# Designs tried in a protein design run: designed miniproteins, single chains, continued (4). Part 112

Each design is a single chain, and the fold is of that chain. pLDDT is the mean over its residues in the fold that is shown.

## One batch from the design tools (miniprotein)

Design m15892
Fold by ESMFold2-Fast:
Structure m15892 (fold): chain A 80 residues (1-80)
Amino acid sequence: MIKITITKEDGEVIELEVDASEEATAEEVLELLKEKGADEEVIELVEMMAEVKPELTAEQLSVILSDYKLEEIIKSLKSM
């Protein structure tokens, strides 16, 4: 089980738990988030991350999401 913490620029914090292993792909995490009914902004963010870096594991994804704000990650991904 992976814990995902997403912080927005306005200070909003979204905490999610997904039933994935640490080695699960970003695509698997994306599917689980869709099944859980996560916010569309979260789904779009993870979808972009999986598209840019398909080799990302669930553990790596959760670390990146906890280290940076949602808007910062989106800006970075759009610049790649």
Scores: mean pLDDT 80

Design m15893
Fold by ESMFold2-Fast:
Structure m15893 (fold): chain A 80 residues (1-80)
Amino acid sequence: SDDEKEELLLEFAERANRIIEETERYSPEAGREARRVVDRTWAELAAAWAAGASVEEIRAIIERGLREMEEILREARRRA
């Protein structure tokens, strides 16, 4: 349902913000890279929602975006 999709979007926003905050503490450059991933993910989510994507499809986009952000955070921590 749309309510379930909205809940997923809210969870994504909260998780993404936490990862960005942590990444920025290690590297401002890595933080900007993470923010670009967030912006791209939001654009993909908006397009998918407009196209009538399922809850599973919305979740997959979110999981991919969060995975990319976690990779950026891991690399930033490794270089610190």
Scores: mean pLDDT 89

Design m15894
Fold by ESMFold2-Fast:
Structure m15894 (fold): chain A 100 residues (1-100)
Amino acid sequence: MKVEELMEKLHEAIKNVDLEEAEKYVEEILKLMPEVKEELRKEMTEGKREYVFYDEKKKTVVSVTPESEEEVEEVVEKAEKRIKEYLEKALEYLKEKAKK
């Protein structure tokens, strides 16, 4: 199953306030992180394409075109961190919703 499909299922679990289902999809997404990182790395090195992401510190959308392998790794690491932060916040949201 693709990460995109798992993200959609996670979103449905959030709408239904289903913490158990959400935790299941978070675990499946985390299992796919190494593969997602490799696909991003390959696209950046072979495609010479921009990576677009939201920079919370600057409160804006930034576009990065990596010019070196080190810059590619920085983009990949940042993407992984953002995904993990999103997943953690989603679970926290559901725990709060379940209490209220």
Scores: mean pLDDT 71

Design m15895
Fold by ESMFold2-Fast:
Parts: structure tokens; C-alpha cells; sequence
Structure m15895 (fold): chain A 65 residues (1-65)
């Protein structure tokens, strides 16, 4: 599990990456920039998870063959 905290203009953005999920939490005044930032971080985290999952699957399938 990894947790990232970013604060900008009184808005706190907490991104938690677990083995099975990605959670994004916003606290304080939420504006369009905060939402865009949260979405970008979520996309990056999801992409990292997908790549890690594919590598695991590829290694396991290779070992079974």
C-alpha cells in the first residue's frame, strides 16, 4: 500500500494505491484544478497496476508452459 498527499491552495488530495484498488480523496475547497489533478493521478496509478498485473500473469503463464 502506498499513500501520497498533495496540498494546494487549502485543498488536500490523498491518493491511496492498494494491491486491488486506487482511492482518491479530496478535502477542503474543491475546484476544477483539484479534480483534474485527482483524475490524472488516478489514471497513472491504474496504469501502473495494470502493467504490474500483466507482468505477473506473463511470468506465471511462462512458468506453466
Amino acid sequence: MKTYVHEYAGTKLTITITEDSVEVEMQGPVDEKSKEMAEKFREIAERIQKENQKKKEEEEEKEKL
Scores: mean pLDDT 68

Design m15896
Fold by ESMFold2-Fast:
Structure m15896 (fold): chain A 77 residues (1-77)
Amino acid sequence: MTEEEREAVREKIREHLDERQRKAFDISDLANKKLEEARKNGDVEKAKEIQKIYDEAMRALEAGDEEKFNELYEKLK
């Protein structure tokens, strides 16, 4: 599957999600892209940092802490 095809599938999924689910989807997609990049570069420590930020962001989202979620999302970019 091409990146273009993957993006089309992601957009279709997002159309059926509510705002909270879309935020969870967006950060999951971002974290996976950053993790793949870090692993391709052999940066194990960066990969661990990305995973930690993702876990904290998901906990913030579950707690309804939108401000903390947004801070962690920006930090992950």
Scores: mean pLDDT 79

Design m15897
Fold by ESMFold2-Fast:
Structure m15897 (fold): chain A 85 residues (1-85)
Amino acid sequence: DPTKVDKKTAEEIAKIVEEALQKARQIPSATPEDLRLLERAKENAKKGYADSAILTLAVLVTVTRESPEVRKLADEALKRINDIL
């Protein structure tokens, strides 16, 4: 599958997104939609769909969000993933 990264890369990306998700769950201004997008990015990463995970995180960074703290977590996760790829 040409859209799928290898298992090691998938696990590394999924770990980055999981760390962001766990931190976002502790942020009072995080919306249920913010958490759903992070969960979607994690599931795509676990399946090896790095591009889909990146696009989902980019949506969280670029669309109107109520939580600057969640936006920062998504931006940091996106940068870490781009450094791996």
Scores: mean pLDDT 80

Design m15898
Fold by ESMFold2-Fast:
Structure m15898 (fold): chain A 65 residues (1-65)
Amino acid sequence: SEMEKKIQDIIEKLREKFGDLIDVEYVDGKLKVYGKEETPKSRIGFQYAKAEARAAGADFEGYLV
């Protein structure tokens, strides 16, 4: 679907820009983002992911570990 293509594009962009600092998955209609380290850049990645998920109509869950 168009939504699945949008979500896949978001995941690819997140991995390219922030993949050293975050892990990303899409399961059960939710874009899940996991922080590998708590840094200013990983926080920006979380904000970006949350905004993109919302724009695509997907739920967002973020985890800092």
Scores: mean pLDDT 77

Design m15899
Fold by ESMFold2-Fast:
Structure m15899 (fold): chain A 119 residues (1-119)
Amino acid sequence: MEDEELYREAVRRINELTAKALEAIARGDWQKADEYISEIRRVADEAAKRLENPELAETLRDYADGAVEFIRNVRKEYERAKAAGPEATRRLLRQLADVAESLGHPEYAEKLRALADEV
């Protein structure tokens, strides 16, 4: 696999895992969200080891670190939204749906919007 293709594939997989982690958080499944964080790190580490371009490997690691930090921040925001009430929770879930869609996963965006409608 060429470096650019390997990088694109790793980014696609990290984006999918990020969308899955957002749905897990929305369901209150912290264990599943932590499993997706671990998988993001594994995907980035395995792909980075196979990349011949060290700058591209660093960019991939930074991308994965950003995704992990984002998921952790979303968990904190979700806990705050739940404490603030149903309207804050619905608003956050709709924002997370927009994020999942921007990551190329409309299927997870639909699940997040459905969860918002249940609040």
Scores: mean pLDDT 90

Design m15900
Fold by ESMFold2-Fast:
Structure m15900 (fold): chain A 64 residues (1-64)
Amino acid sequence: SLSADAEELARLLGISRSTARRMLKEGEAKGISASTLLRVARGLLERGFTGEEVLATLQDILAQ
């Protein structure tokens, strides 16, 4: 569910669930699924990027 996906994204990035939910909705509007955003976030964190760096990267993707 969107709520569960938002909670996971918030936990991964250290952001509010409200901010995470907004990002997931912005992604859907641009044709990017919640599962894709979560996979990208987890992949970047596994490669040693910080939650702040991952957040900035996702925001840049969504701003395009």
Scores: mean pLDDT 85

Design m15901
Fold by ESMFold2-Fast:
Structure m15901 (fold): chain A 87 residues (1-87)
Amino acid sequence: MSPEQQIRRGTVITSLSMMAVSLLKSGDPEEIETAKRMLELVDKMEEIPDPEEQLKLAREFMEEVIETGNEKIQKIARVFLNDIEKM
């Protein structure tokens, strides 16, 4: 893995983990369930050796969250998708 690919992978995983921790601390059951799904996504991404497949998986998850989540969760997911599109 190139240094640039390692940095990109680390950034995506770190961002997802930080978002999940923030949502877990909210006390909102819907946000907590979304956080649990984000943590499960992080675990799955760590098992995938290809950084492009990891980004695709993260993008697909965020697109699903935009369709099904509340307004706050949708805003968070849209910001993350914009960051992925710039990578």
Scores: mean pLDDT 74

Design m15902
Fold by ESMFold2-Fast:
Structure m15902 (fold): chain A 85 residues (1-85)
Amino acid sequence: MEYTEAGELAVEAGKTALKASGDNSTLGTAAGILGSGAAFAATTNPNADLEKVRELAEKAKELAEKGDVEGAIKALGEAANAGAA
């Protein structure tokens, strides 16, 4: 599957949040699904706000790197919505 730069960032943010979730499988699964969903939407939807997806994916990755998994998941959800617009 061919991802845009915004989609690649969303996947990396999701992976970072998954690792930061530790043994919390529910939060890890949510992060993975939302990251992949944002990437898919950004790649396949011609109306996707790619700039917003990129910004939100970068924010999600930074939050996940700080251990804020809940904040990262929220930002990934917002990125998925921007990709679906």
Scores: mean pLDDT 75

Design m15903
Fold by ESMFold2-Fast:
Structure m15903 (fold): chain A 70 residues (1-70)
Amino acid sequence: MALERANEMGKKVSDLLKEGKSPSDAAEEVVGKDVGEKVREVEKRYGRTSAEFLAIAEAMGEGSREAGLY
């Protein structure tokens, strides 16, 4: 299911954050460099919590796209 893939991708980012990676590095590793750069910009402008949320949300969105949801 697409939701299962989204949860898997979000969990990968969450696990990397728990290991001490930055939100941008976690997003880059799981999703890609462009998303990592976007997350880094959000962290600079809105703070770490917003960047962490965006990193997880972008990973879940990518998982949903890979599963063919849209």
Scores: mean pLDDT 80

Design m15904
Fold by ESMFold2-Fast:
Parts: structure tokens; C-alpha cells; sequence
Structure m15904 (fold): chain A 85 residues (1-85)
């Protein structure tokens, strides 16, 4: 997997994580989303293992930031407070 493909996959996993956490907070069924998340997370783990440590770390840090920002946005749009970290 190319670094660019791994970065796109990390962004998808980050958005799915944020959406899943937001839906779970709203009491919605996340079964389908959870299945997709686990599948893509496994592919991401394989892709990250093929990259240099510094590149993998930068991708993960960007993905974590994206997930946090997207979760906060989704919760605010739903009228909920962001979870305490």
C-alpha cells in the first residue's frame, strides 16, 4: 500500500470512529458501522506496518486530530456535549 493510500485509509477510519462514537452517544445502532470500522482498521494496521516509523506516526497523529475534530463537530450538531477526555 502506498503512503498516500494509507493516509486516505487512516482518514476514513478516523471519520468512522468519530461517527460511531457520536451515534453511540445518541443511542443509535452502530452494528453496520462497527463492522466496516473493524475491517478498515485491520487494513490500516497492515498498511502502517509497511511504512517508515516517522511517516506512520505522522499519519496516525493527523488521523487522531481529525477524529477528535469530527466527533466534536458531530456532537455539537446533535446538541450534545463532547465526551470528557
Amino acid sequence: MSPEEVERLAERVARLLAEGLAKKALGEDISELQAEYYRLAAELAEGLAELPEEVAREILERAERLAAEELAKLLKEAGLEPPEI
Scores: mean pLDDT 81

Design m15905
Fold by ESMFold2-Fast:
Structure m15905 (fold): chain A 89 residues (1-89)
Amino acid sequence: METLRQVIDLLLEAIRLVHERAPKSRVLELIDRAIELMKTLDSPTAKEVIGLLREAKRAVEEGDYERALGLLIKAAQMVEDELKKLEAS
């Protein structure tokens, strides 16, 4: 549960930084940290989120901030849904 909360925090900060046009190095660092945390989880959802975050990282590197935002928002929603599912149990 703590890992998923940390990932949500990192993804929300990454979304904010992309929206604010912060340096791409800062956004990439947050995405990389989120990927590493998700790798500690053995679940189908974690694997799908890692895939979305790798695509978001590529979009940021290419300067496609609109695509990066969409991917980061989708990843954050998936992590939030998984956290709610675990907290309801």
Scores: mean pLDDT 84

Design m15906
Fold by ESMFold2-Fast:
Structure m15906 (fold): chain A 88 residues (1-88)
Amino acid sequence: MPLYKPNELLRKIFESVGYTKDSLTENEMLLLIMKYLAQNKLADPKDGNIANVRGTLLGEILGVDSIDLNDLSQVLDAIRRNSTVLPP
């Protein structure tokens, strides 16, 4: 599985949830984003399948106001755009 080096904005999100590793898999980065959503209580209280990210660093990275938690393709695409694949 390829390793990625996150950019400075993704690193700030990961560090805010207690993770300082310089290289991560896509699955590790996705889990850290899910942890960020949980720690900041960003889940919509009316619809637990939606996270409200407007005005957060994550919302700035994704360019969106909300995330559909049943379809993480947008989050995965943003991770790929905001990280560099590392050589094997």
Scores: mean pLDDT 80

Design m15907
Fold by ESMFold2-Fast:
Structure m15907 (fold): chain A 83 residues (1-83)
Amino acid sequence: MIKPLEEVAKDIEEAARQAASLGLFVSGDDVEEAVERTLKYLEPILKTLSEEKRKEAEELAKRYAREAVEERGSVADAVEREL
């Protein structure tokens, strides 16, 4: 059964935040590694989607991974400036 895209988006957001934490730890602000890890962890969900929905979910995963890495970098800079 195809999951609603909204539920998939929330799963992707959570996975992207986890992947971003690992990416920043391993390679600094490497967005490519964060995206790759996010897609790998979501692969079981992506396999259950139609080709069209899968492409949309992959785009959301890439977007959330990039936003998570950028947001975490920005927050770290803000904290350093306030300290």
Scores: mean pLDDT 63

Design m15908
Fold by ESMFold2-Fast:
Structure m15908 (fold): chain A 56 residues (1-56)
Amino acid sequence: LEDLLKALEDAIAEREKRMAEENEYWQKVADEIDPNLTPEELRKLWFLKKIEEGIK
């Protein structure tokens, strides 16, 4: 159980790390596109496009 908990904790840490990197990426993309374009709308367009193309 302790080994399982540690594996779970490690997975959570890895997920948090990936989310932080993704957030930084999206901030950069938003800045490069246009200040008037909200990050939320940019992310929505990305999600729709990825769904159409088939998410990996």
Scores: mean pLDDT 68

Design m15909
Fold by ESMFold2-Fast:
Structure m15909 (fold): chain A 66 residues (1-66)
Amino acid sequence: EEEKLREDFIKRMVELEDTQLANDEALAERLRKLVEEGISPEVKAYADALEANTKARRAEREKARS
């Protein structure tokens, strides 16, 4: 049925979004560590922005579960 094909597609897209969010969260943590260790202090603004972005995206995902 067309509805099942649409459901499978939506499920696949959700799984890709969840994977991408997890990867971005891991990147944010890695960049924060580089800033704190003084290896790449120039990326602080980017690390701050990425952390804020991933937190907002995580909150939206949690709201969507309701």
Scores: mean pLDDT 79

Design m15910
Fold by ESMFold2-Fast:
Structure m15910 (fold): chain A 85 residues (1-85)
Amino acid sequence: MQDQTLAFAQAMLEAGREAGLPEEVIDTAQSAIDLTQQGQVAVGANTVASLPLKVVDAAGRGKATSEQVLRFYRIFDERSSKIDV
């Protein structure tokens, strides 16, 4: 569970950086990694689960473009599919 949560959090961090998402999204992904590494797996997993809402909120406030959001989800899907194999 911890290793899987960490892998998903890392995939989100990399996808967010590659897509050029705003710092608030990147910081959320980094917090999920830090919390999971500190043994707070449930809090880390909840932080990972909250990231899509942060992405939608950033886009709604004009801080992320639709193209950046689509790129993020494509990169994340590609990276996260490798975790389940």
Scores: mean pLDDT 78

Design m15911
Fold by ESMFold2-Fast:
Structure m15911 (fold): chain A 92 residues (1-92)
Amino acid sequence: YYVPESLSEEQKELWKKFFSLLDEIARTTDPEKYEELRKELIETAVKLYNETTDPHVLFLLRLVLYSKDPTLPEKVREALEEIRKAVEKAKK
């Protein structure tokens, strides 16, 4: 996955964690592990959105979350959809 060069070191760590969780979800065949990873992914995404004040980082996260890439695994697309709902609810 791509890591934006413009991110701070702290933001890069959160970004790496976010994409590591997405990759693990895509590779997971265990339903119980999938549910656990999905919860961590949602928490990580919400933290990135709430802690980050940099508009550029928020813009990049939005590009990923609202991606229409048809090559993404279905499980990843489902996880991204749930993150979108959680982030929107948290900002309400």
Scores: mean pLDDT 68

Design m15912
Fold by ESMFold2-Fast:
Structure m15912 (fold): chain A 75 residues (1-75)
Amino acid sequence: MSEEEAKEIREKAEEILKEKNLSQEELYKAVLEKIKSRAELSEEELALLEKYKDDYEVLKKGYLTLIAEELREEK
């Protein structure tokens, strides 16, 4: 993937997050739902996700990463 494609994907992911105007709680639920749709989570993975439930910046970064991954797979 080129730097230009990576930048476009990152910008698109940020726009999607901004448009959704998610609260911290909604962001946590959105991350959890995206992960569940792709993989079966172990108790350890769920505990790790719950540990960062109150960390908006960590959740935001995780959600942006998941959206960027979806955008890469669709192209």
Scores: mean pLDDT 71

Design m15913
Fold by ESMFold2-Fast:
Structure m15913 (fold): chain A 83 residues (1-83)
Amino acid sequence: TAALRTNAANIERQVTELEEQKNNLLKESDEVNKQAEILSKIDKQEAGVLYARAQAQKEMAEHLESTIEKLRANGEKLREQIE
């Protein structure tokens, strides 16, 4: 039905948006981690704060990946029902 196709399209859009958020978090985590490594030679306390931030960003990205996988599985099931 048209409603099932709309739901499948909405899930695909949500997956795309969440993948962009995940990729941005991973990129920011990598950049912050590199900044922390440079700072560790000058200010170990501030470097520690940045390492913790980078780790938190990575963990958030991993959580988003789990959500994306579940949404992809749901979208696939809906597409199978349309065919």
Scores: mean pLDDT 85

Design m15914
Fold by ESMFold2-Fast:
Parts: C-alpha cells; sequence; structure tokens
Structure m15914 (fold): chain A 65 residues (1-65)
C-alpha cells in the first residue's frame, strides 16, 4: 500500500539519497518532479509511488534538521 511504501521510504531515506547522488550532480537543487522521475527510473517504481516517495523523503529530511 502507499502508506507502507511511505513508511519504508522514511526508514530508507539515506539509502535513497545515496542513489540520487549517483545520478544527479547536485540533488539539493533538484525539483520534486526531477527526484521522482529519477527514482522511478532507478528503482522501477510507478510514477505515483515515486512521487509519494520523493515527497515523504523531502519531508523526512527536513524533520531531521
Amino acid sequence: STEEFVERVRKHAEEIAEVLRTVLPDPATASLEEVARVLSQLSGASRRAALAAAKVLMEHVRELE
């Protein structure tokens, strides 16, 4: 489910961030749409799931500050 996917993304935020760093030269300046597109290409997730993951990842990273 989407809820379970979102929770998994929160716990694996660091792993996902590392994957993004290998594809995006500066992930900090990437838009949410760009991040979602990259995640869908690398993980094979659906566009909808990738967008949800990107949103939760950004919110989770912000909470760590």
Scores: mean pLDDT 58

Design m15915
Fold by ESMFold2-Fast:
Structure m15915 (fold): chain A 93 residues (1-93)
Amino acid sequence: VSPEEAVREAVERAALAAMILSNFDYKKFNEAVEEAKPLIDKAVQAARDGNLEEAIRYAREAVEKIALKMGLSPETAKRLADRAEALFRERVA
């Protein structure tokens, strides 16, 4: 897959995990994703530019922002960000 698709998939899967862990609060999920959109856009742009480390940084920030907005702990937010990074690195290898 392209690095752009890989970073979108990684963030999307982590965001869905955050929604599941938050008992499917769809309204809060939609608000969280909308608030994280600028970070997601920056991650996608960095991936497009071949700056994979910057893409990872923005993707992690987006995932943590979504998880925290969904009411998850900082520890859970970090764990979801770690999983998103791992998935992205696997997809672009």
Scores: mean pLDDT 87

Design m15916
Fold by ESMFold2-Fast:
Structure m15916 (fold): chain A 93 residues (1-93)
Amino acid sequence: MEERAEAVAYTAMSLRLAGAEVEGIISGREEEFREEGRREVEERREEIYESSKELVRKGEEAWREVEEKLSDKSLDEKTRIVRERIKEEALRR
């Protein structure tokens, strides 16, 4: 569980650093943008971790809800319902 929060935090930090690097490459100021991104991540690392921990918790709750809904409804049944509604919409034109 904590490993998932760390993975999400690492991904968020990595994406921010990647964005800074892309901007640096485009502008020809790689080191400047890389250093700025690094400072931002360093200053907000604990905030990012806490936010990631909360996000994982909400994600696990949402996954449990989806799992319960999947127990009630088969994939086949969902596909049939969607198909029926698409047909009805097409016939109403």
Scores: mean pLDDT 66

Design m15917
Fold by ESMFold2-Fast:
Structure m15917 (fold): chain A 90 residues (1-90)
Amino acid sequence: SEIVKKVIEKAIKVFEELKKKANEEAQKIIDEAIKELEKLKNDPNATVEDVYELINKYSAKILEKSSLEFQKELIKKFEEILEFLEDLLL
């Protein structure tokens, strides 16, 4: 699905931007998240739900290793992904 691919590409970009502000432990988790998102991009049966489940899984792991300021940034970036999806559906 073109929509799924675009959502994955947006999620990868968001995680790459977050990685620049992350500590070493969070950077490793973000790298794993990006790798799994790239795998989903090659799956013809991948759904938007699969993308959000993956984002949720890795974000929970990142939050466990993150400062309050980084947690605020992560929430903001999640809102950007949701807004991007809404725009794609119009």
Scores: mean pLDDT 81

Design m15918
Fold by ESMFold2-Fast:
Structure m15918 (fold): chain A 59 residues (1-59)
Amino acid sequence: SMDKILEEVTRTIREYEEGKLTDEQVDARIEELEKQDSIAAGVLAVHRAVLETVRKILS
């Protein structure tokens, strides 16, 4: 359902922001989500790209 998809996206973003998920784990979740909801997958991909870029700049 849409509510479960939104919950999964929100949880994945939070876990990635907290450093609890690797880049590979987030990418796998994006791939799985793309099969169900391309817009939700796009939102997650943007958050991943922004956070990875910020982490690279700060390291």
Scores: mean pLDDT 79

Design m15919
Fold by ESMFold2-Fast:
Structure m15919 (fold): chain A 61 residues (1-61)
Amino acid sequence: SSRPLTPEERAELLQLAQSNPSLPFKVIGDQFGVSGERVSKVIDEDGVKSLVEAINKVLGV
């Protein structure tokens, strides 16, 4: 069974993925003790939210 990721771990995972776009999801997952599928889900869920927040910040909203 996969362990749940903390909000801090999700943020670190997203930061690592953004800083190293050439890293496979499996390699990122191995660093956090989760599957590459879990990494993909975190990026899809938290990455979209972070992108929206970043766009709003740049636009002064």
Scores: mean pLDDT 72

Design m15920
Fold by ESMFold2-Fast:
Structure m15920 (fold): chain A 75 residues (1-75)
Amino acid sequence: SMKKKKAKKEAKDILDQAEQQTLALVQQGRVKEALLVYADAYDESAKLFEKAGDKKTAKEYKEKSEQGRKQAEQL
């Protein structure tokens, strides 16, 4: 479906940007901030997939977001 294809493209762009930002933050020793950037990117992507009706991918991405936030809280 067009909605799912659009969600995949937008999510990829969000995650690719977050990956570049996260790598830069990790190189600076800002690991907690890197985890939060990554968690936010997965949460935003999950919402896009939820809107597109891709409940399975939305759930997987939301779980990755929650895992990243938990890891950040332990630092």
Scores: mean pLDDT 88

Design m15921
Fold by ESMFold2-Fast:
Structure m15921 (fold): chain A 56 residues (1-56)
Amino acid sequence: SGFEKLKEILYEKGWTEPLGSPAGLMEAMRRLGFSGREILDLLQEVGLIAPVTLPS
């Protein structure tokens, strides 16, 4: 699943605490220094959200 793929990526990036919820995954990404854009790109890559077009 996309959540399992995202957990693997976050652990590879140095996250050491258990990841059990979508809210926890979002907090982990922010604490690891991911920007809002990087979070969106990562969520799209793992298939958790549809590709988004940035508003002009």
Scores: mean pLDDT 75

Design m15922
Fold by ESMFold2-Fast:
Structure m15922 (fold): chain A 73 residues (1-73)
Amino acid sequence: ATERARELAEEGLRAYEEGRKRAEKEEDATRYAGLALLGIGDALDALLEAIRLGREKGDEEAVRVAREGLRRL
């Protein structure tokens, strides 16, 4: 089933977006930059896994969403 690939792509995008918003809202941006980078790393792992699973299952939508997420990194 391709559902897991889509879930991972969506999860990765959300983790990335939340980490980015948190960094932007903190006045001490330098302090939170490291935490944001850790969140980006987790998002990258999820997005890459989503691409691999999506390609294996032929789920072009999952691959497209995950690649969109990588473009935002």
Scores: mean pLDDT 67

Design m15923
Fold by ESMFold2-Fast:
Order: C-alpha cells, then sequence, then structure tokens
Structure m15923 (fold): chain A 92 residues (1-92)
C-alpha cells in the first residue's frame, strides 16, 4: 500500500508532467486548464488528508505552484522541478 507521501509525490509529478507537456497553453486553452485543475484538486485533497496545519499545507502548495511556474517559464528543468517537489513533500 503506497504511503500518503508517495501518493502526494505521484500526483504532484502528474501536475509537473502535464505543465511541462503543455506549457503556457494550460493558461490559454480551457480544456488544458480544466485538466490541470483536476490534477491539482486531487493533489490538494491528498495534502489536506496528511497535514492538518493550514500554514504548513499552504506553504507546501505555494512552493509546488511556484515550481510549476518556474518549469513553465523555462527557469528549471523537469528533473529539477521533481527534485524541488520531493524536498517540499519530505517536509510535510
Amino acid sequence: KPSIKEQIEEKAFEVLDYAHKHGREVFTDPEKRQALDRIVGKLMALIMQMESDLDVRQAAMDAIVQTVFDLIDGKISLEEAKARVRAIIEEL
């Protein structure tokens, strides 16, 4: 049975893979935006299940969102984005 942290990592990586594949189209294409929002919603639900502290959850989500934007803007590679997300989840 995968741990809750492993489930969060898997879902966060789905967000990163989707954002990497589509780039800025996730903001301009309504279908791609809706697909990304569904994955993000599932990620948020898993983080809420694991962590009861609102400030810790918000900080983790903000850091993941910033990582997604850095990836879309080409500031970091997909591998660097996945490494950052792993570090964020380990602190939950």
Scores: mean pLDDT 84

Design m15924
Fold by ESMFold2-Fast:
Structure m15924 (fold): chain A 75 residues (1-75)
Amino acid sequence: MEEVSRESAENIRKIGEEIEKELFPRLKEISKEFLEAEKSEDAVKKYREIKEKYKESEGVVRGAEEMIEVVERKR
């Protein structure tokens, strides 16, 4: 079995901690924007703005697109 050196394991752990600190605040922001869009009288436009703002994230774009479809079906 391949073993990772003690130094490499420690470096990977530190990198993971930094990534977690960066991702958690952004996830909270995105969730808040989705909730704000849902409460808006112009939800479709708000979800389209979210798609444009976070276009580099396929997951966020797909989520916003699904919400647009749900809102349009209720029309």
Scores: mean pLDDT 69

Design m15925
Fold by ESMFold2-Fast:
Structure m15925 (fold): chain A 89 residues (1-89)
Amino acid sequence: EIEKLKEEILKEIYKKIEEKLPEELQELTKEYVKELLEDVDPSKEALEKAKEAILSLIDEWAENAEESLELLKSLKEAREKVEKKKLEE
């Protein structure tokens, strides 16, 4: 159930990415949001909140496409670094 909800949310996010962002930015953005969503607590409320936040971020990234690409890359690198070091544990 929760995993299906994650898939539906990810599909909706991907659709917005494809509609709002240049093709060159779509792949990097999709990878980033997939990783971000996978780190969200497995509860319907947390997933819905994360979806809304990510959709808002995509709108912001679309308005500043070139700046957003650099920011997304930096955020992805920061997330990967935190995950590897398990700073949350």
Scores: mean pLDDT 72

Design m15926
Fold by ESMFold2-Fast:
Structure m15926 (fold): chain A 74 residues (1-74)
Amino acid sequence: SVREQLDALLAEVEELVERVADIPPEEAIERLNALLEQIHALMAQLPPEEAARYARRLDALVEEFARRLAPEPA
């Protein structure tokens, strides 16, 4: 189902976040962008309330990815 595919893709984003320091930055960014494209396409098929919950989870993961890839000045 769309939901099962989204859960699997979010798990891949979580794994990428955990491993981001072990991957060249350009490769890590390309992998994230590919996952984001797939996730956004699937979220477009969901009811707005359900899509919003996935978007919140994804936003938190993307913020953590950015923080681990290159710490930003506070």
Scores: mean pLDDT 82

Design m15927
Fold by ESMFold2-Fast:
Structure m15927 (fold): chain A 73 residues (1-73)
Amino acid sequence: AKKAYEEGKRAFEEKKYEDAIKYYTEAVKQNPNSLLAAESYRNRGRALEKLGKTEEALKDYQKSVAIEKALAA
């Protein structure tokens, strides 16, 4: 999971937003209910915003917040 997350961050910095989305999706699938998954949803949302996919980005931000709240409870 962490390796996929780091690959997503590199793709985002290189402005390869579609690749960033793919890597963050892999990170979430590997550990779906973790702080790393919450960060991956947030960063995937940012990449979706860069591609103009605002509604999909909002859903990812909501999932990130929901995971963080569940882990804090």
Scores: mean pLDDT 85

